Designed miniproteins, single chains, continued (4). Designs and how they scored, part 87

Each design is a single chain, and the fold is of that chain. pLDDT is the mean over its residues in the fold that is shown.

## One batch from the design tools (miniprotein)

Design m15023
Fold by ESMFold2-Fast:
Structure m15023 (fold): chain A 100 residues (1-100)
Amino acid sequence: MKPSLEEVRLAYNKLLGVDPETLSGATGVKAIDHIIAPDGNLLTQESWDFINSNRTPVNVITGEEMPANPSDEQQVEIGVGWFEEKYGLSVEEIRELAKE
């Protein structure tokens, strides 16, 4: 089943190695099942655990460490840019769907 645009955006944020609790207390571990790998496939819980265990948030696309203390808005901007590139969706359209 193809994930929604909001789920895809949330999944990207988790791929950046951020704490799932900061993104979704309600979905918890279940939301990790919707994490999108750089090749467009869903990551497993095991892949997420590996990313999180590295202790340093990384940009899953580039493999580089994220800036220290990026704001939630900065992380979202990076995420929507990635989805625009990979899925051909406009940043505005992704943000609108994520809000609703």
Scores: mean pLDDT 45

Design m15024
Fold by ESMFold2-Fast:
Structure m15024 (fold): chain A 87 residues (1-87)
Amino acid sequence: KLAEEAKKLAYEKAKEAGFSEEEAKLAGELARIYVETYLGLVSLGMSPEEALNLARGFVTGLSKASKIPEDVLKIALESAEEVLKKS
């Protein structure tokens, strides 16, 4: 359930930062995808460091392709990494 925690945290942080409802939802979804990707890569035998680098790259690429603002992406990455650090 780490992915769902990251989604909620990113959404709440984006709302507190003054982003719109749609931007906050995007921050939440990016954070969820980041955590799910990281956990999937680790389950395949990738090191935590390698998995973080690949998951970050994937989510960053997805954000750029979808024209999501960099500040929204930043909140998503920070929220996901905060949740992963606690687990």
Scores: mean pLDDT 87

Design m15025
Fold by ESMFold2-Fast:
Structure m15025 (fold): chain A 77 residues (1-77)
Amino acid sequence: GRAEIDARREAIRRDLARAISAATGLSFDEAMALLESGGSALKFIGTLSDEQLARALAAAQTPEARTALRTGAALLG
């Protein structure tokens, strides 16, 4: 039912937030806020260091990260 779908979406969001946190050095809560806000993500990107942005970009090159990003895009679309 809907509860199972909502629980799965929340679990995937948390997994993505952990991956973003690990790659960028943001806190888990900051990564969760980034995923939830959508439009404010551009403002947040402007506050990241070059090293944090480079780590996030590097993480996106793994098959696992690409799968997580595709799943995240499906949750937002």
Scores: mean pLDDT 63

Design m15026
Fold by ESMFold2-Fast:
Structure m15026 (fold): chain A 73 residues (1-73)
Amino acid sequence: MDVVEEETVEEQSDDPNLINFSVDLDEVSKKTGLSREEVIEEAIKIAKEKYPNAEIVNVSEVDGVLTITLRLK
C-alpha cells in the first residue's frame, strides 16, 4: 500500500490543527487495480496510521479527488 501513499498529498489547512489529505481516486485506482471504494478505505487507513490521535472531521469527493480533513489533538 506504499503506492497509495506515494499518490497521496498531505496539506496543512489555514487552521493549524487541521490536515487535508488528498487522493486522486481515478489515478490511484488505475495504478493499484483497486476499486474507488477500496482506494477510499485505504486512504482513510493511511491517514489514521499517520495521525492515530486525530479525528476525521470531513470526507469530501469532488471531480474524482477525495479530500480527508483530520483534526489534530
Scores: mean pLDDT 72

Design m15027
Fold by ESMFold2-Fast:
Structure m15027 (fold): chain A 82 residues (1-82)
Amino acid sequence: SEAAAEQARKEVEEEMEKMLKAQKRNEEEKKNPNEEEIEKVTKLIEELLKTNKLPEVVAILVARALRGEISIVTAERALEKV
């Protein structure tokens, strides 16, 4: 039915919109990195490094960025400070 085909199309469009939103956030933060967010993520990295090795901390940051909890740009800038 047309309704079933349209529903499948809407689901694909919703997933594409989520990916575009994540991309737009990353592009915006490349232009104007938020120093306050960078400091928060730097403190998070320092806390995680107390109980985790550096590769594990990087994996945690990537997972959080993929979930949209932090930007990739903010995570990279915070890692440079440590």
Scores: mean pLDDT 74

Design m15028
Fold by ESMFold2-Fast:
Structure m15028 (fold): chain A 65 residues (1-65)
Amino acid sequence: MDAQNKKQQQLIDDTEKKAEQLKKDSEEQLKKQKPQLIAQLDGAGGGGNEEVAKRAQELKKKIES
């Protein structure tokens, strides 16, 4: 498997954990970092791996909620 796919999956995992922590700690921090988190997920999902893209899309919805 491509090392790039592993990095993208790790990025999504890290982004999810960070988004959850920010959401609990501060709504302002979540709002401030939301565009950056979404941009990272868009980058990860654009790699052509369907599973990675699906995870990125699900996490984007969670962050946008």
Scores: mean pLDDT 74

Design m15029
Fold by ESMFold2-Fast:
Structure m15029 (fold): chain A 55 residues (1-55)
Amino acid sequence: SRLLEELRQRREALDELDRGLDESGVTERPELLDPAQEEEDRREAQRAAEEARKR
């Protein structure tokens, strides 16, 4: 169980590190957009496309 305990500890440390980095503003990649915003954007694009389709 030593390996399992180490894995768990490492995962928790990584999660905490990730949160700290996010607060620092280091983890700011436009690649990962807000999922909620992306869905809304997609919905809007679909509506615009449908309206444009109406000849």
Scores: mean pLDDT 63

Design m15030
Fold by ESMFold2-Fast:
Structure m15030 (fold): chain A 83 residues (1-83)
Amino acid sequence: SAEIERLLEEIEELFERLKEAVRAGDLDEAERLFEELEELIREARELLREEEDEEERRKLELRLGLILGMARILLGVLKLEQK
């Protein structure tokens, strides 16, 4: 699962950058980062379909879902504030 590990690192880095963009009120950057985050999470989910360890797969799927959910909320709040 070295491929999944690399994607998780990239996802975590993008999520941190997204949080910084939201804190800075940079809607354009936050939208760009969110789009990239969605793409990486989609790729990670496809790789997880091939994961043999059901417990690890379930935990990673949950983690990816939580990250995506939080990112959507943060971006949504920023959009409402910036309107």
Scores: mean pLDDT 84

Design m15031
Fold by ESMFold2-Fast:
Structure m15031 (fold): chain A 74 residues (1-74)
Amino acid sequence: LAETLRAGGERLLAAGDYRSAGDAYDASGEVYEKQGDLQKAADSYDQSSRAYRLAGDDASAQERQQRSDQLRQQ
């Protein structure tokens, strides 16, 4: 599931659908986090943050960046 969501985010980014890409990467991060894969969760939240920034949603981008940073401190 998490890999499928991440792949979906990559396709949405390529299509220029930045907001949906951010949502897909965010969902991927949540699934990886629940699985205990904190590195992949952090990477997915980083990608979500970048996608939201491309969409002009700086608030959502900042929230996902903070989540990524928090997980990397484990």
Scores: mean pLDDT 83

Design m15032
Fold by ESMFold2-Fast:
Structure m15032 (fold): chain A 97 residues (1-97)
Amino acid sequence: MEEVVEIAVEYLKNPDISEEEIRKRLMELGYSEEDARLFVEEVKFAKKIIEKSGPETALAILRETAEQYSKLPNDPEAQRRARAARIVAEAIEKLLE
């Protein structure tokens, strides 16, 4: 959990880190290819919001995204996206320290 949050923080802070590098690091932590893909999508989404509206707005949106996906218990992809959004929200909280 902690290590994956640190990976998200690095991606949000560093414009030179590639999506491939993030996916590889997540897979080294035991993430499946699909879980890594969905995580990269959520962290990219967060980064775009941070660039346009700032980290506090991104945090609010990612928290709402996690809650909305969690309301779909019979959708495995939605549950994976909910977990990814929660982790990315934790990374944004670390950016606000």
Scores: mean pLDDT 81

Design m15033
Fold by ESMFold2-Fast:
Structure m15033 (fold): chain A 83 residues (1-83)
Amino acid sequence: ATEEQKKAALAFLKKPGGLELLVGLLSSDDPALRLHALELLGLVADSELKEEIIRLAREAIEAALSDADPRVRAAARELLAKL
């Protein structure tokens, strides 16, 4: 990911409801949406949003370690390593 991609993700997630929307996608029936949500959270995991991500998404991210899709499991492991 580029610094511009990280900046865009951070700007979106700092908007009211942005982080909550992304956390909601972790519960999607579509593994591509779950993967995308984990990847976007990973872009900002080492930012000022770190504590809020832990507070709102920790249980969903930990559940994703046991996801049926191996890409989702890998993304969850990478994200937890940053938190």
Scores: mean pLDDT 81

Design m15034
Fold by ESMFold2-Fast:
Structure m15034 (fold): chain A 113 residues (1-113)
Amino acid sequence: SDEEIEERMKEAEELLEEALKSKDEKEKILLLAEMLRLVAEAAKSVLSPEEQKKLEELMEKTAKKLEEAARNKDIEGFKKIVIEALLEIARLAEPRHPKLAERIRKLAEKIEE
């Protein structure tokens, strides 16, 4: 529902603000990962079944890359993977929900700052 999308996106935005303020690299990693999960769940609700499969494949590949970056303590690599995943999720959501796609791109922009 639109209400569930709004709740997930607000929580994702709050988690990102906490991640950006944190001085602890492990905390940043956990907050960014949870933020990305909520964004993906919000996007899934607006996608066709075919697009949902593409999102699930993207999420699986992204999770493996994020686990590797976290294991290697590569916070800059971790942030880059999150940004790339957010932009791909936004592209999937754009045709059906342009406002959600714009909101997701703003999250990616804020991480790049």
Scores: mean pLDDT 89

Design m15035
Fold by ESMFold2-Fast:
Structure m15035 (fold): chain A 88 residues (1-88)
Amino acid sequence: EKEELLEEIERALQQVIDALLQLDPSLDRAALERGREALMNYLRTNGDVETLKEVLEDLKLQYEALQMKLAGASEEELEKWVLEKLKE
């Protein structure tokens, strides 16, 4: 259902924002939160189920990449991981 996907996307966006701020505390939290709200409003109005599934998959991938960076992964390790995820 579309509403369930929107809820999952909102949670994933929050996780990405929190991870970004943990990596770089100089980022403007308020600006990131406003961006999240604007994107969610756009997706509620314009997103179909297929588009929402793709957005959710992309956000999950971004969050995993950010978690690897927080765990101390090198740029080379992260690039290899991203390429593996994108292959299939």
Scores: mean pLDDT 79

Design m15036
Fold by ESMFold2-Fast:
Structure m15036 (fold): chain A 70 residues (1-70)
Amino acid sequence: DEKRQQIRESLDKIIELAKKRGPELQRVAEQAGVLAEVGDLEGAADLAMYLGQVIPEAKPYAEKIREIVK
């Protein structure tokens, strides 16, 4: 419950950062959110890590998600 809340909050921040970069990265970030909603936390973490590589400001949030999922 608390871990899922933290994942959601970190994903919301990644989505906001991706929106500022453009619609292509926004779609990837929103897909990570959908994966988290359906319980695919590993898939959500993998997409978040990809976004952290292409959006440097997103990296701390992606790493936080990865740590929670492991």
Scores: mean pLDDT 85

Design m15037
Fold by ESMFold2-Fast:
Structure m15037 (fold): chain A 84 residues (1-84)
Amino acid sequence: SKDELLREAEKKIREIYPEMSPIQRIAVHSGLKAVLDAALNGDEKETEKGIKNIRDWLLNEGVSESTVEKITEVMREAAKQAKA
């Protein structure tokens, strides 16, 4: 289910970046939910846009490129599972 994919992705993101601020957690949660909604609707363009928006926002917040790429990879994998 979408909620199960969301929980699993959030768990992986917390393992990658346990120091995430409350604001960053809220932004990632909202972005991941939007990405999963777009993927479930078959909207590949909106799925990729959602992932890029979160990537750009986290980089602008000063999160390391390495950490951001790991987070976006988790989001992309969750989107692939939603499409299956």
Scores: mean pLDDT 85

Design m15038
Fold by ESMFold2-Fast:
Structure m15038 (fold): chain A 77 residues (1-77)
Amino acid sequence: MSEELARKAGELYDKALELLKEGEKGNKEALAKAYELLSESSRLAGEAMRLRGDEATAEEMYKLSEEYKKKAEEIKK
């Protein structure tokens, strides 16, 4: 379970990095989507850490997920 969640988090992270490159070219929609994917990736990484018994790291990952979500919302304004 934690292995699959970590893998999915990695896949979303890689996709987010690709969209960040498009965002650097001035694509505001791609930039917002990148932060949405970073948020989801961090949330899944937190779930993976929680399943491994690392509650402290899971909590930090959840906070990071919320920060990325707020950045995406700010970009969309």
Scores: mean pLDDT 83

Design m15039
Fold by ESMFold2-Fast:
Structure m15039 (fold): chain A 117 residues (1-117)
Amino acid sequence: SVPVSPEEAEQKKLETAIGIAVAAHVLLEGEERGLPEEERERLAAEAAREAVEKLRKAIENKDYETLLELLEEAIKLTEEAIRKAKERGEDQSLIDILEKAREVLEEAKEKIKKILE
């Protein structure tokens, strides 16, 4: 395998965290609405793809204000998903994945805030 640059590795971690945040939110919302599993999974995959594309464009354009807004919304979605997962007694492995995604998003937010200062 060709080694990825540190910058590319950091971006991939952020893309994964955004994808997890959005997918978890859409899956939980779809379940609350009584949507079939196949439809929930399709909607979650599409929403995650769109969120990652928006993130990539913000990074490419050095649009740090839009990037900050995306990170703040993703953190909020992840926190809501963690709360709901805990309330429903979901598997600890899912909660751990969401907590790790939140950590990545919060670290990225602090880095972007420093650029805007």
Scores: mean pLDDT 85

Design m15040
Fold by ESMFold2-Fast:
Structure m15040 (fold): chain A 85 residues (1-85)
Amino acid sequence: SAADRVARAGKEGMEKPGGTGGGVRHGNDYIFAGAGADSEEQARKAALGGAEGMREGHFTPISYAAGKGVDGRGTGAAGGKAEPD
């Protein structure tokens, strides 16, 4: 799923020295997971919230656990949309 892919990208990015996370494209949005996630599971939950929001037409949230420490960001999709609707 998109949530699993984002969680993995975030974890892999954080494993690098000085790494803050990573993300993947999900439809028209870019979803980021990064510093503050203690585990792949925490990052996955944050990404799942984003994917669920997209499915229901709501804005994609990034939980504080996944986005914490990247730039002080607690919620919201990072990166932006690939193309306006």
Scores: mean pLDDT 46

Design m15041
Fold by ESMFold2-Fast:
Structure m15041 (fold): chain A 90 residues (1-90)
Amino acid sequence: SAVEGARARAKEYEERGKKLIEEGEKNKDNPATAASYYYGAAFYYELAYQSYRRAAELDGSPEYRERAEEMQKKAEEAKEKAKELEEKAK
């Protein structure tokens, strides 16, 4: 179903974002590389936000709206961390 597809995509994007945060953390000693990973994480968390929001729209479930808001927050946090690291890389 459209709901199942949206949820599956959202989970995949969330997991990709999480993996990229882990890679960014591992590469903190190289700020430019770390920043690239955090920008990647922000991108996937934004995709997860859109997919969870779509699932919530189709299902009417407040749980998916809440999950979407969490993904938006994670995207913003990852983007801020990327900017901080990019500044450090100069």
Scores: mean pLDDT 87

Design m15042
Fold by ESMFold2-Fast:
Structure m15042 (fold): chain A 119 residues (1-119)
Amino acid sequence: NVVNNLKSNIENLIKNNQIKTLVNYAKSLDEDDQNLIAKSLGFESFNELVDVILNDKESNSPFIQKGKEKETFILVLSLLIYYKNLDKVPSPNLIKTLGKNLDLNNNTISHIEEVFSSN
């Protein structure tokens, strides 16, 4: 139920054009947090990620799933903010469960798990 609600909430955020507000929030974070978000989506820079998300561009990254860039961004941002406030790292099982329920492929999920577990 919580997982089904998360998918619906993320889809509603995208549908209601709130992605720009979320990107502006991410721009207010420190460089280390921005780099973690970018790496989690398979980008070398946060500015490249922002350009892809805001301008509906296709990514050439092997770790980003085409058509799921906005959903993946919202998931990663939500995990970072929630667990940073708790001084905790998201569990691999939580990342896997949420990623699968957003229909993310195993390569994208595994990459996010590795980036969060290594920092």
Scores: mean pLDDT 76

Design m15043
Fold by ESMFold2-Fast:
Structure m15043 (fold): chain A 100 residues (1-100)
Amino acid sequence: SAATEAQLAAIAENVARELLSLAEEHKDESKEKVYEILLERLRSYADLAVRRYGKEAALELLRRTRELFLELAKKRNMPEELIEIGLKVIEEVIKEVEEE
């Protein structure tokens, strides 16, 4: 795939921002429910990224998403429990893509 570094960075930021928004929107639901919502959304993006850009570019995108998610979540003073759920979701999807 011909994705540029800048394109992957922009997509990663958009994905991180959407995961943050979903976590905040669903914060009053159970931890299991928040986890499942974030996991379903990120899996959908990972599948699209693998098809569009290939496995290695998708992994780079997911790793950038992890870094940006953590940075933005801390900057927004997101509850630690929500940050942990988001990171767990991203780590799970990275593992799934690596094992493809």
Scores: mean pLDDT 87

Design m15044
Fold by ESMFold2-Fast:
Structure m15044 (fold): chain A 94 residues (1-94)
Amino acid sequence: MEELNKRAEDLAKKMEEYAKKVIEASKQGDRDTVEEGEKALQEAAEGLIEVSKAEPDVRKRFLEAAHELATAVNEGKKAVDQKELEERIRRLLE
C-alpha cells in the first residue's frame, strides 16, 4: 500500500513537472521535451490499474495530473509543428 501510494504520488509529481516543461518547451519548439511528456503520460496510463488501488486522494491527484499533462502535450505538439513549418519555410525562402 505505502509503496503503491508513493509510486502514484511520484508519477503525479512527474506529470505535473512535465506539463510545465512541455508548455515551456513548446514555446521554444523543443519537440524532444514534448515527446518525453507524451511518454510520461503513456507510462502513467499503463500503470493506471495499479494506481486505481491507491488511496482516493492520491488517485484523484494522479488523474488530475494526467489530464493536465495530456492537455499540455496536445497543445505542445501543435506549437512545435507550427515552429517547424516556419523554420522550413524560412529555409526554402533563403
Scores: mean pLDDT 78

Design m15045
Fold by ESMFold2-Fast:
Structure m15045 (fold): chain A 64 residues (1-64)
Amino acid sequence: DDEELRRMARGAVEAGRTGSRAAQEAAVAELVKAGISREDAERIVRMGAEGASVEEVKELLAAV
């Protein structure tokens, strides 16, 4: 599960940093399908856009 959390975190961070709004919305939708609340998913993608590391986002995913 740690590897899966890191994979999800990397996707969210990359969508936040390099993706368009559509890519960020797609990342939020993927996190929600994985069981993350929409509020937490939006916060996670925003953190990626603001320069958060994959490891920081992974820790948040493990905590929600």
Scores: mean pLDDT 78

Design m15046
Fold by ESMFold2-Fast:
Structure m15046 (fold): chain A 74 residues (1-74)
Amino acid sequence: SKEEALKLLKEAARLGSQGDLEKAYELAYKAALMLGASERVAELAANTLVVSAMLGKSAEEIYETTLLFIETNK
């Protein structure tokens, strides 16, 4: 469901903000697919999340940035 996908994306953003980039990427990719993204858009969304985390953004900002990317490009 969309609700479960958004929960998964929030968890990805939380893990990314804590430096667990590998797990954050995996969960963001799965969440993007659940939200209706193609595999290519899901890869780009997961990379967007990781880059946002590496830039030191908060979990909330990481989540919002990645979700906006998915909704705009799916």
Scores: mean pLDDT 91

Design m15047
Fold by ESMFold2-Fast:
Structure m15047 (fold): chain A 94 residues (1-94)
Amino acid sequence: SFIEKLKKEAEEAIKLNKDDVTPADIATIEEQIAATEKAIKEASKIKLTEEDIERARRIVEETRRKVAAGEDLTDEEVQEAEEAVLKLMAVEDK
């Protein structure tokens, strides 16, 4: 699932950057994952249209391509990507 993938990616990033990652950073990552799970459940209460779902998929795909290409994301782009992920996960929980 998305949460399982997110946890694995976080664990891998911590291992690769062990010298730069503090226990506080690990706690923050765990809190963010828990908050994401809660937000997905909250988002499932919202009625989404097919257009909303297609837009969310495009945002997630574009964001992942930019990150893979080493492009910097703005705070706004990060927020839009997070909201898009929540919408897609809410659809899977139906």
Scores: mean pLDDT 70

Design m15048
Fold by ESMFold2-Fast:
Structure m15048 (fold): chain A 74 residues (1-74)
Amino acid sequence: SMDEKKLKVIGDLIDEAIRAGELSGETAAALLRIASDSVAAGKSPEEQVKALMAHLEKHNPALAARAREALAAV
């Protein structure tokens, strides 16, 4: 689905940012926990994307802006 594609896009961006050292260990751990908790709670791909984006908006606005552009291209 489109939402599954969006979830992959945001996940890939977060993974790239972690590898590039663009995220603090605390922010990276929080994002991974949000992803894991969302799956465990049975949240839809759309709800998972919204949760990850909400955290990025608060803790890394620059990466959130890049994620919004990438999601708009899906």
Scores: mean pLDDT 86

Design m15049
Fold by ESMFold2-Fast:
Structure m15049 (fold): chain A 76 residues (1-76)
Amino acid sequence: MLSEEEAKELLKRADELAEQAERAIREGDIKSAFEYIKELQALAREAEKGGNLDLAQEIRRRVDELLQKLQEKLEA
């Protein structure tokens, strides 16, 4: 199982990647946005493998939000 400290570290990395993805989407850097979203998906899998399903769900929620924003940007 992930320790509380390991879970906090994953959440910090997820927060940073989500912010970078949102910035890339705003700037129209679609390639970078996809790469950050893929890294977030990898962190969600890492949280799941560590037995922290709540953290994995939270990260996946952020991925879904970012994918929606990216789709809206591509439609513009």
Scores: mean pLDDT 84

Design m15050
Fold by ESMFold2-Fast:
Structure m15050 (fold): chain A 77 residues (1-77)
Amino acid sequence: DAIPRLVAQLKSKDPAVVENAIISLLYELQENPSDAQRFVDLGGLPVLEELVANHPDPRVRRLAARLIAEIRRILAE
């Protein structure tokens, strides 16, 4: 199960690790949309919201916002 590891990696102080974790989550959700609910249940949404609000790297903020939008799209279907 990749989701708990990826949620932990979102909290890394290394922007490259955070960026790669978001990209990996986008690919995982494309293959397994049911993982979106699991991500939410593990507390992933508040972590992404904090990245959008507070992360110094604009690339990370953009990717986090994109992932939030994708999760909300999946859960609205």
Scores: mean pLDDT 86

Design m15051
Fold by ESMFold2-Fast:
Order: structure tokens, then C-alpha cells, then sequence
Structure m15051 (fold): chain A 66 residues (1-66)
């Protein structure tokens, strides 16, 4: 999948609280476009923290940093 499609899929996974989808699409996005990934990660982390899913926000950061 292309980076814009991966961002859409990642956003859908985050809104669905789908841990497996988050890992899959974030990992693919990091490999295809690391720079774009760095730009979108803070927004997704902020969203998850705002909706009380600090556990998913931590996992997102960990996956991104690996």
C-alpha cells in the first residue's frame, strides 16, 4: 500500500482501538516513509491520550521508536 493509504488504514485502526492493525500499518508506514511517519505520530498519540487510551498511546510510541 502507498503511504496515504497506510495513513488512512492506521487512522481507522486507531479509531477502532485495533492493536494488531496499529502495529501492522505503522510498521509498514515507517518502512515506506519514515519522514511522513514522524509528522503523523504526534497527532495520533495526542488523540489516543485525549480519549483515555494511554495504553495504546504508549504502544504506538514504542512501535515507532523500534
Amino acid sequence: SEPPELIKKLDEAIRARDREGIRRYLTELKKKDPELTEKVIPKFVEFLEQVGREDLARELREIYEE
Scores: mean pLDDT 83

Design m15052
Fold by ESMFold2-Fast:
Structure m15052 (fold): chain A 85 residues (1-85)
Amino acid sequence: GKERAEKAAKAAVKKLEDDPERYQELKDKFLELVKQGKHKEAFELLKEEAKRIIEEDPEFKDLSEEEKEYAAEVAAERIGVEALT
């Protein structure tokens, strides 16, 4: 359900934070797209990376596609906020 999807989102963000160089590269790519006015592409970049991490995590493989999509969106929103602050 929603609680497990939110836990998956938090785990995905933590996995990115545990690799600071790769996480900074992702945030830099996001900010470059935002500067170009490509806001939809910027958000989709974060969402696709988060979804990949969630799908590769054995703990969350039982989530439905809808729950994985929701988790990726929540993770992308959090990453975007951190990149903009």
Scores: mean pLDDT 85

Design m15053
Fold by ESMFold2-Fast:
Structure m15053 (fold): chain A 100 residues (1-100)
Amino acid sequence: SKIIEEIKKLEERIKKLVKEAAENKWSVEEAEKKIKEIIEEFSKKLLELGVPEELVKDISEFIFNLVKEIIKRLKNGELSVEEAIELIDEASDIIIDSLK
């Protein structure tokens, strides 16, 4: 499935960003900008694959809010990198189920 391939690409890009943010390569603001760019590219691909616009919007907002919160908690020491990765994997499964 092309849709599942795009979700897995998104998952890997977000995991890389989370790891880099944990290493202080990016500020919270810089990470949020990169998340937005990643999600905008992902949204365009889903629309090209025929996913309904409202569903793409809902998924994009869900991912943005989740990853933004993960980055903030990670930066504050409230979340480990391993816990952040687990949350991203769980979110990926939810998104795949919503697109069946």
Scores: mean pLDDT 86

Design m15054
Fold by ESMFold2-Fast:
Structure m15054 (fold): chain A 58 residues (1-58)
Amino acid sequence: RKYEVLKAAAISDGVPEKKAEEAAKDAVSGKMSPKEALLKAGSSEVTANHAVKLVERL
């Protein structure tokens, strides 16, 4: 679920699907925080913060 939420958030913000998948995988595997992964992939801070709040509820 966390992976799907993070991937969908990045894609909705215009991040290419492959980069969104890598960002979600890096966040879920613990290589970096979900917010850092989304920002590095090219998501806006607003989208990253919303995705983190959604993931906290899962």
Scores: mean pLDDT 79

Design m15055
Fold by ESMFold2-Fast:
Structure m15055 (fold): chain A 73 residues (1-73)
Amino acid sequence: SAEAEEKLKRLEEAVEGLLEAARRGELSDEELRQAVEVLDGLVEKLKEEFPEYAEKIDEIMERFKEEVEELLA
């Protein structure tokens, strides 16, 4: 659906933007951790709404969390 595709695109853009900002030192560790928590909540609702996109959503979030762990190490 157009709504699901739009929300998925926004999730991808949000992840990319956060990682780029973090790599440039524009986000504190606390801000980055808070962003993960916010996106986890949004993603849980998104998977409930669009279960057919759950695998793609999980892949995006797994990559995001992996990159965040690397940046916070």
Scores: mean pLDDT 84

Design m15056
Fold by ESMFold2-Fast:
Structure m15056 (fold): chain A 73 residues (1-73)
Amino acid sequence: MEVDKILEEIDKLVEEAKELQKQGILSESQLIEIEKLKNLAKFAAEHLPEKDAVDVIKAALDEVKKIIEEAKK
């Protein structure tokens, strides 16, 4: 399912963010924000209709990618 695939991608990015935080590239506050976005995506997948869940989860994925990209600057 599209939802499951996007959630798996978010999980992989969370693990990347944890590694970047250990390296001092990503701040603790940025990691906390990424973890909040993961939790929001999971909540949407569990509680929203699939059409609405996909929109929320895609937005969360895009924001996670943005935070990681900004940290690497």
Scores: mean pLDDT 84

Design m15057
Fold by ESMFold2-Fast:
Order: structure tokens, then C-alpha cells, then sequence
Structure m15057 (fold): chain A 54 residues (1-54)
């Protein structure tokens, strides 16, 4: 989304790539990175919560 910083979007994209590859540990770390940069990144938060079983 254009409303997020490029750094947050990059972290989110790395998370999606890792999730698609089945590397859930890496996906969690990347989604957490996106949220550390932008706590309002709702779609990253939703994906992270799902991977953590929350």
C-alpha cells in the first residue's frame, strides 16, 4: 500500500515470500519487523497472529 513506508512494505513482502516457501519462522520475523516499523500495518498483524495461532 502507498500509505506504508517502503521499509515496512519490504519487510511485509519478505514475510510473504518466506510464508509461501513454508519458512514460517522467517515469515514471523519479517511480519514482526513490518509491525515494528509501522504498528498500523493491519494485514501484517493479521498474518502474524494467524501464524502464532492467536
Amino acid sequence: SADYSPEAIEAYNRGREAEGAGDLESAIAHYQRALDIDPTFEVARERLRRLLGL
Scores: mean pLDDT 84

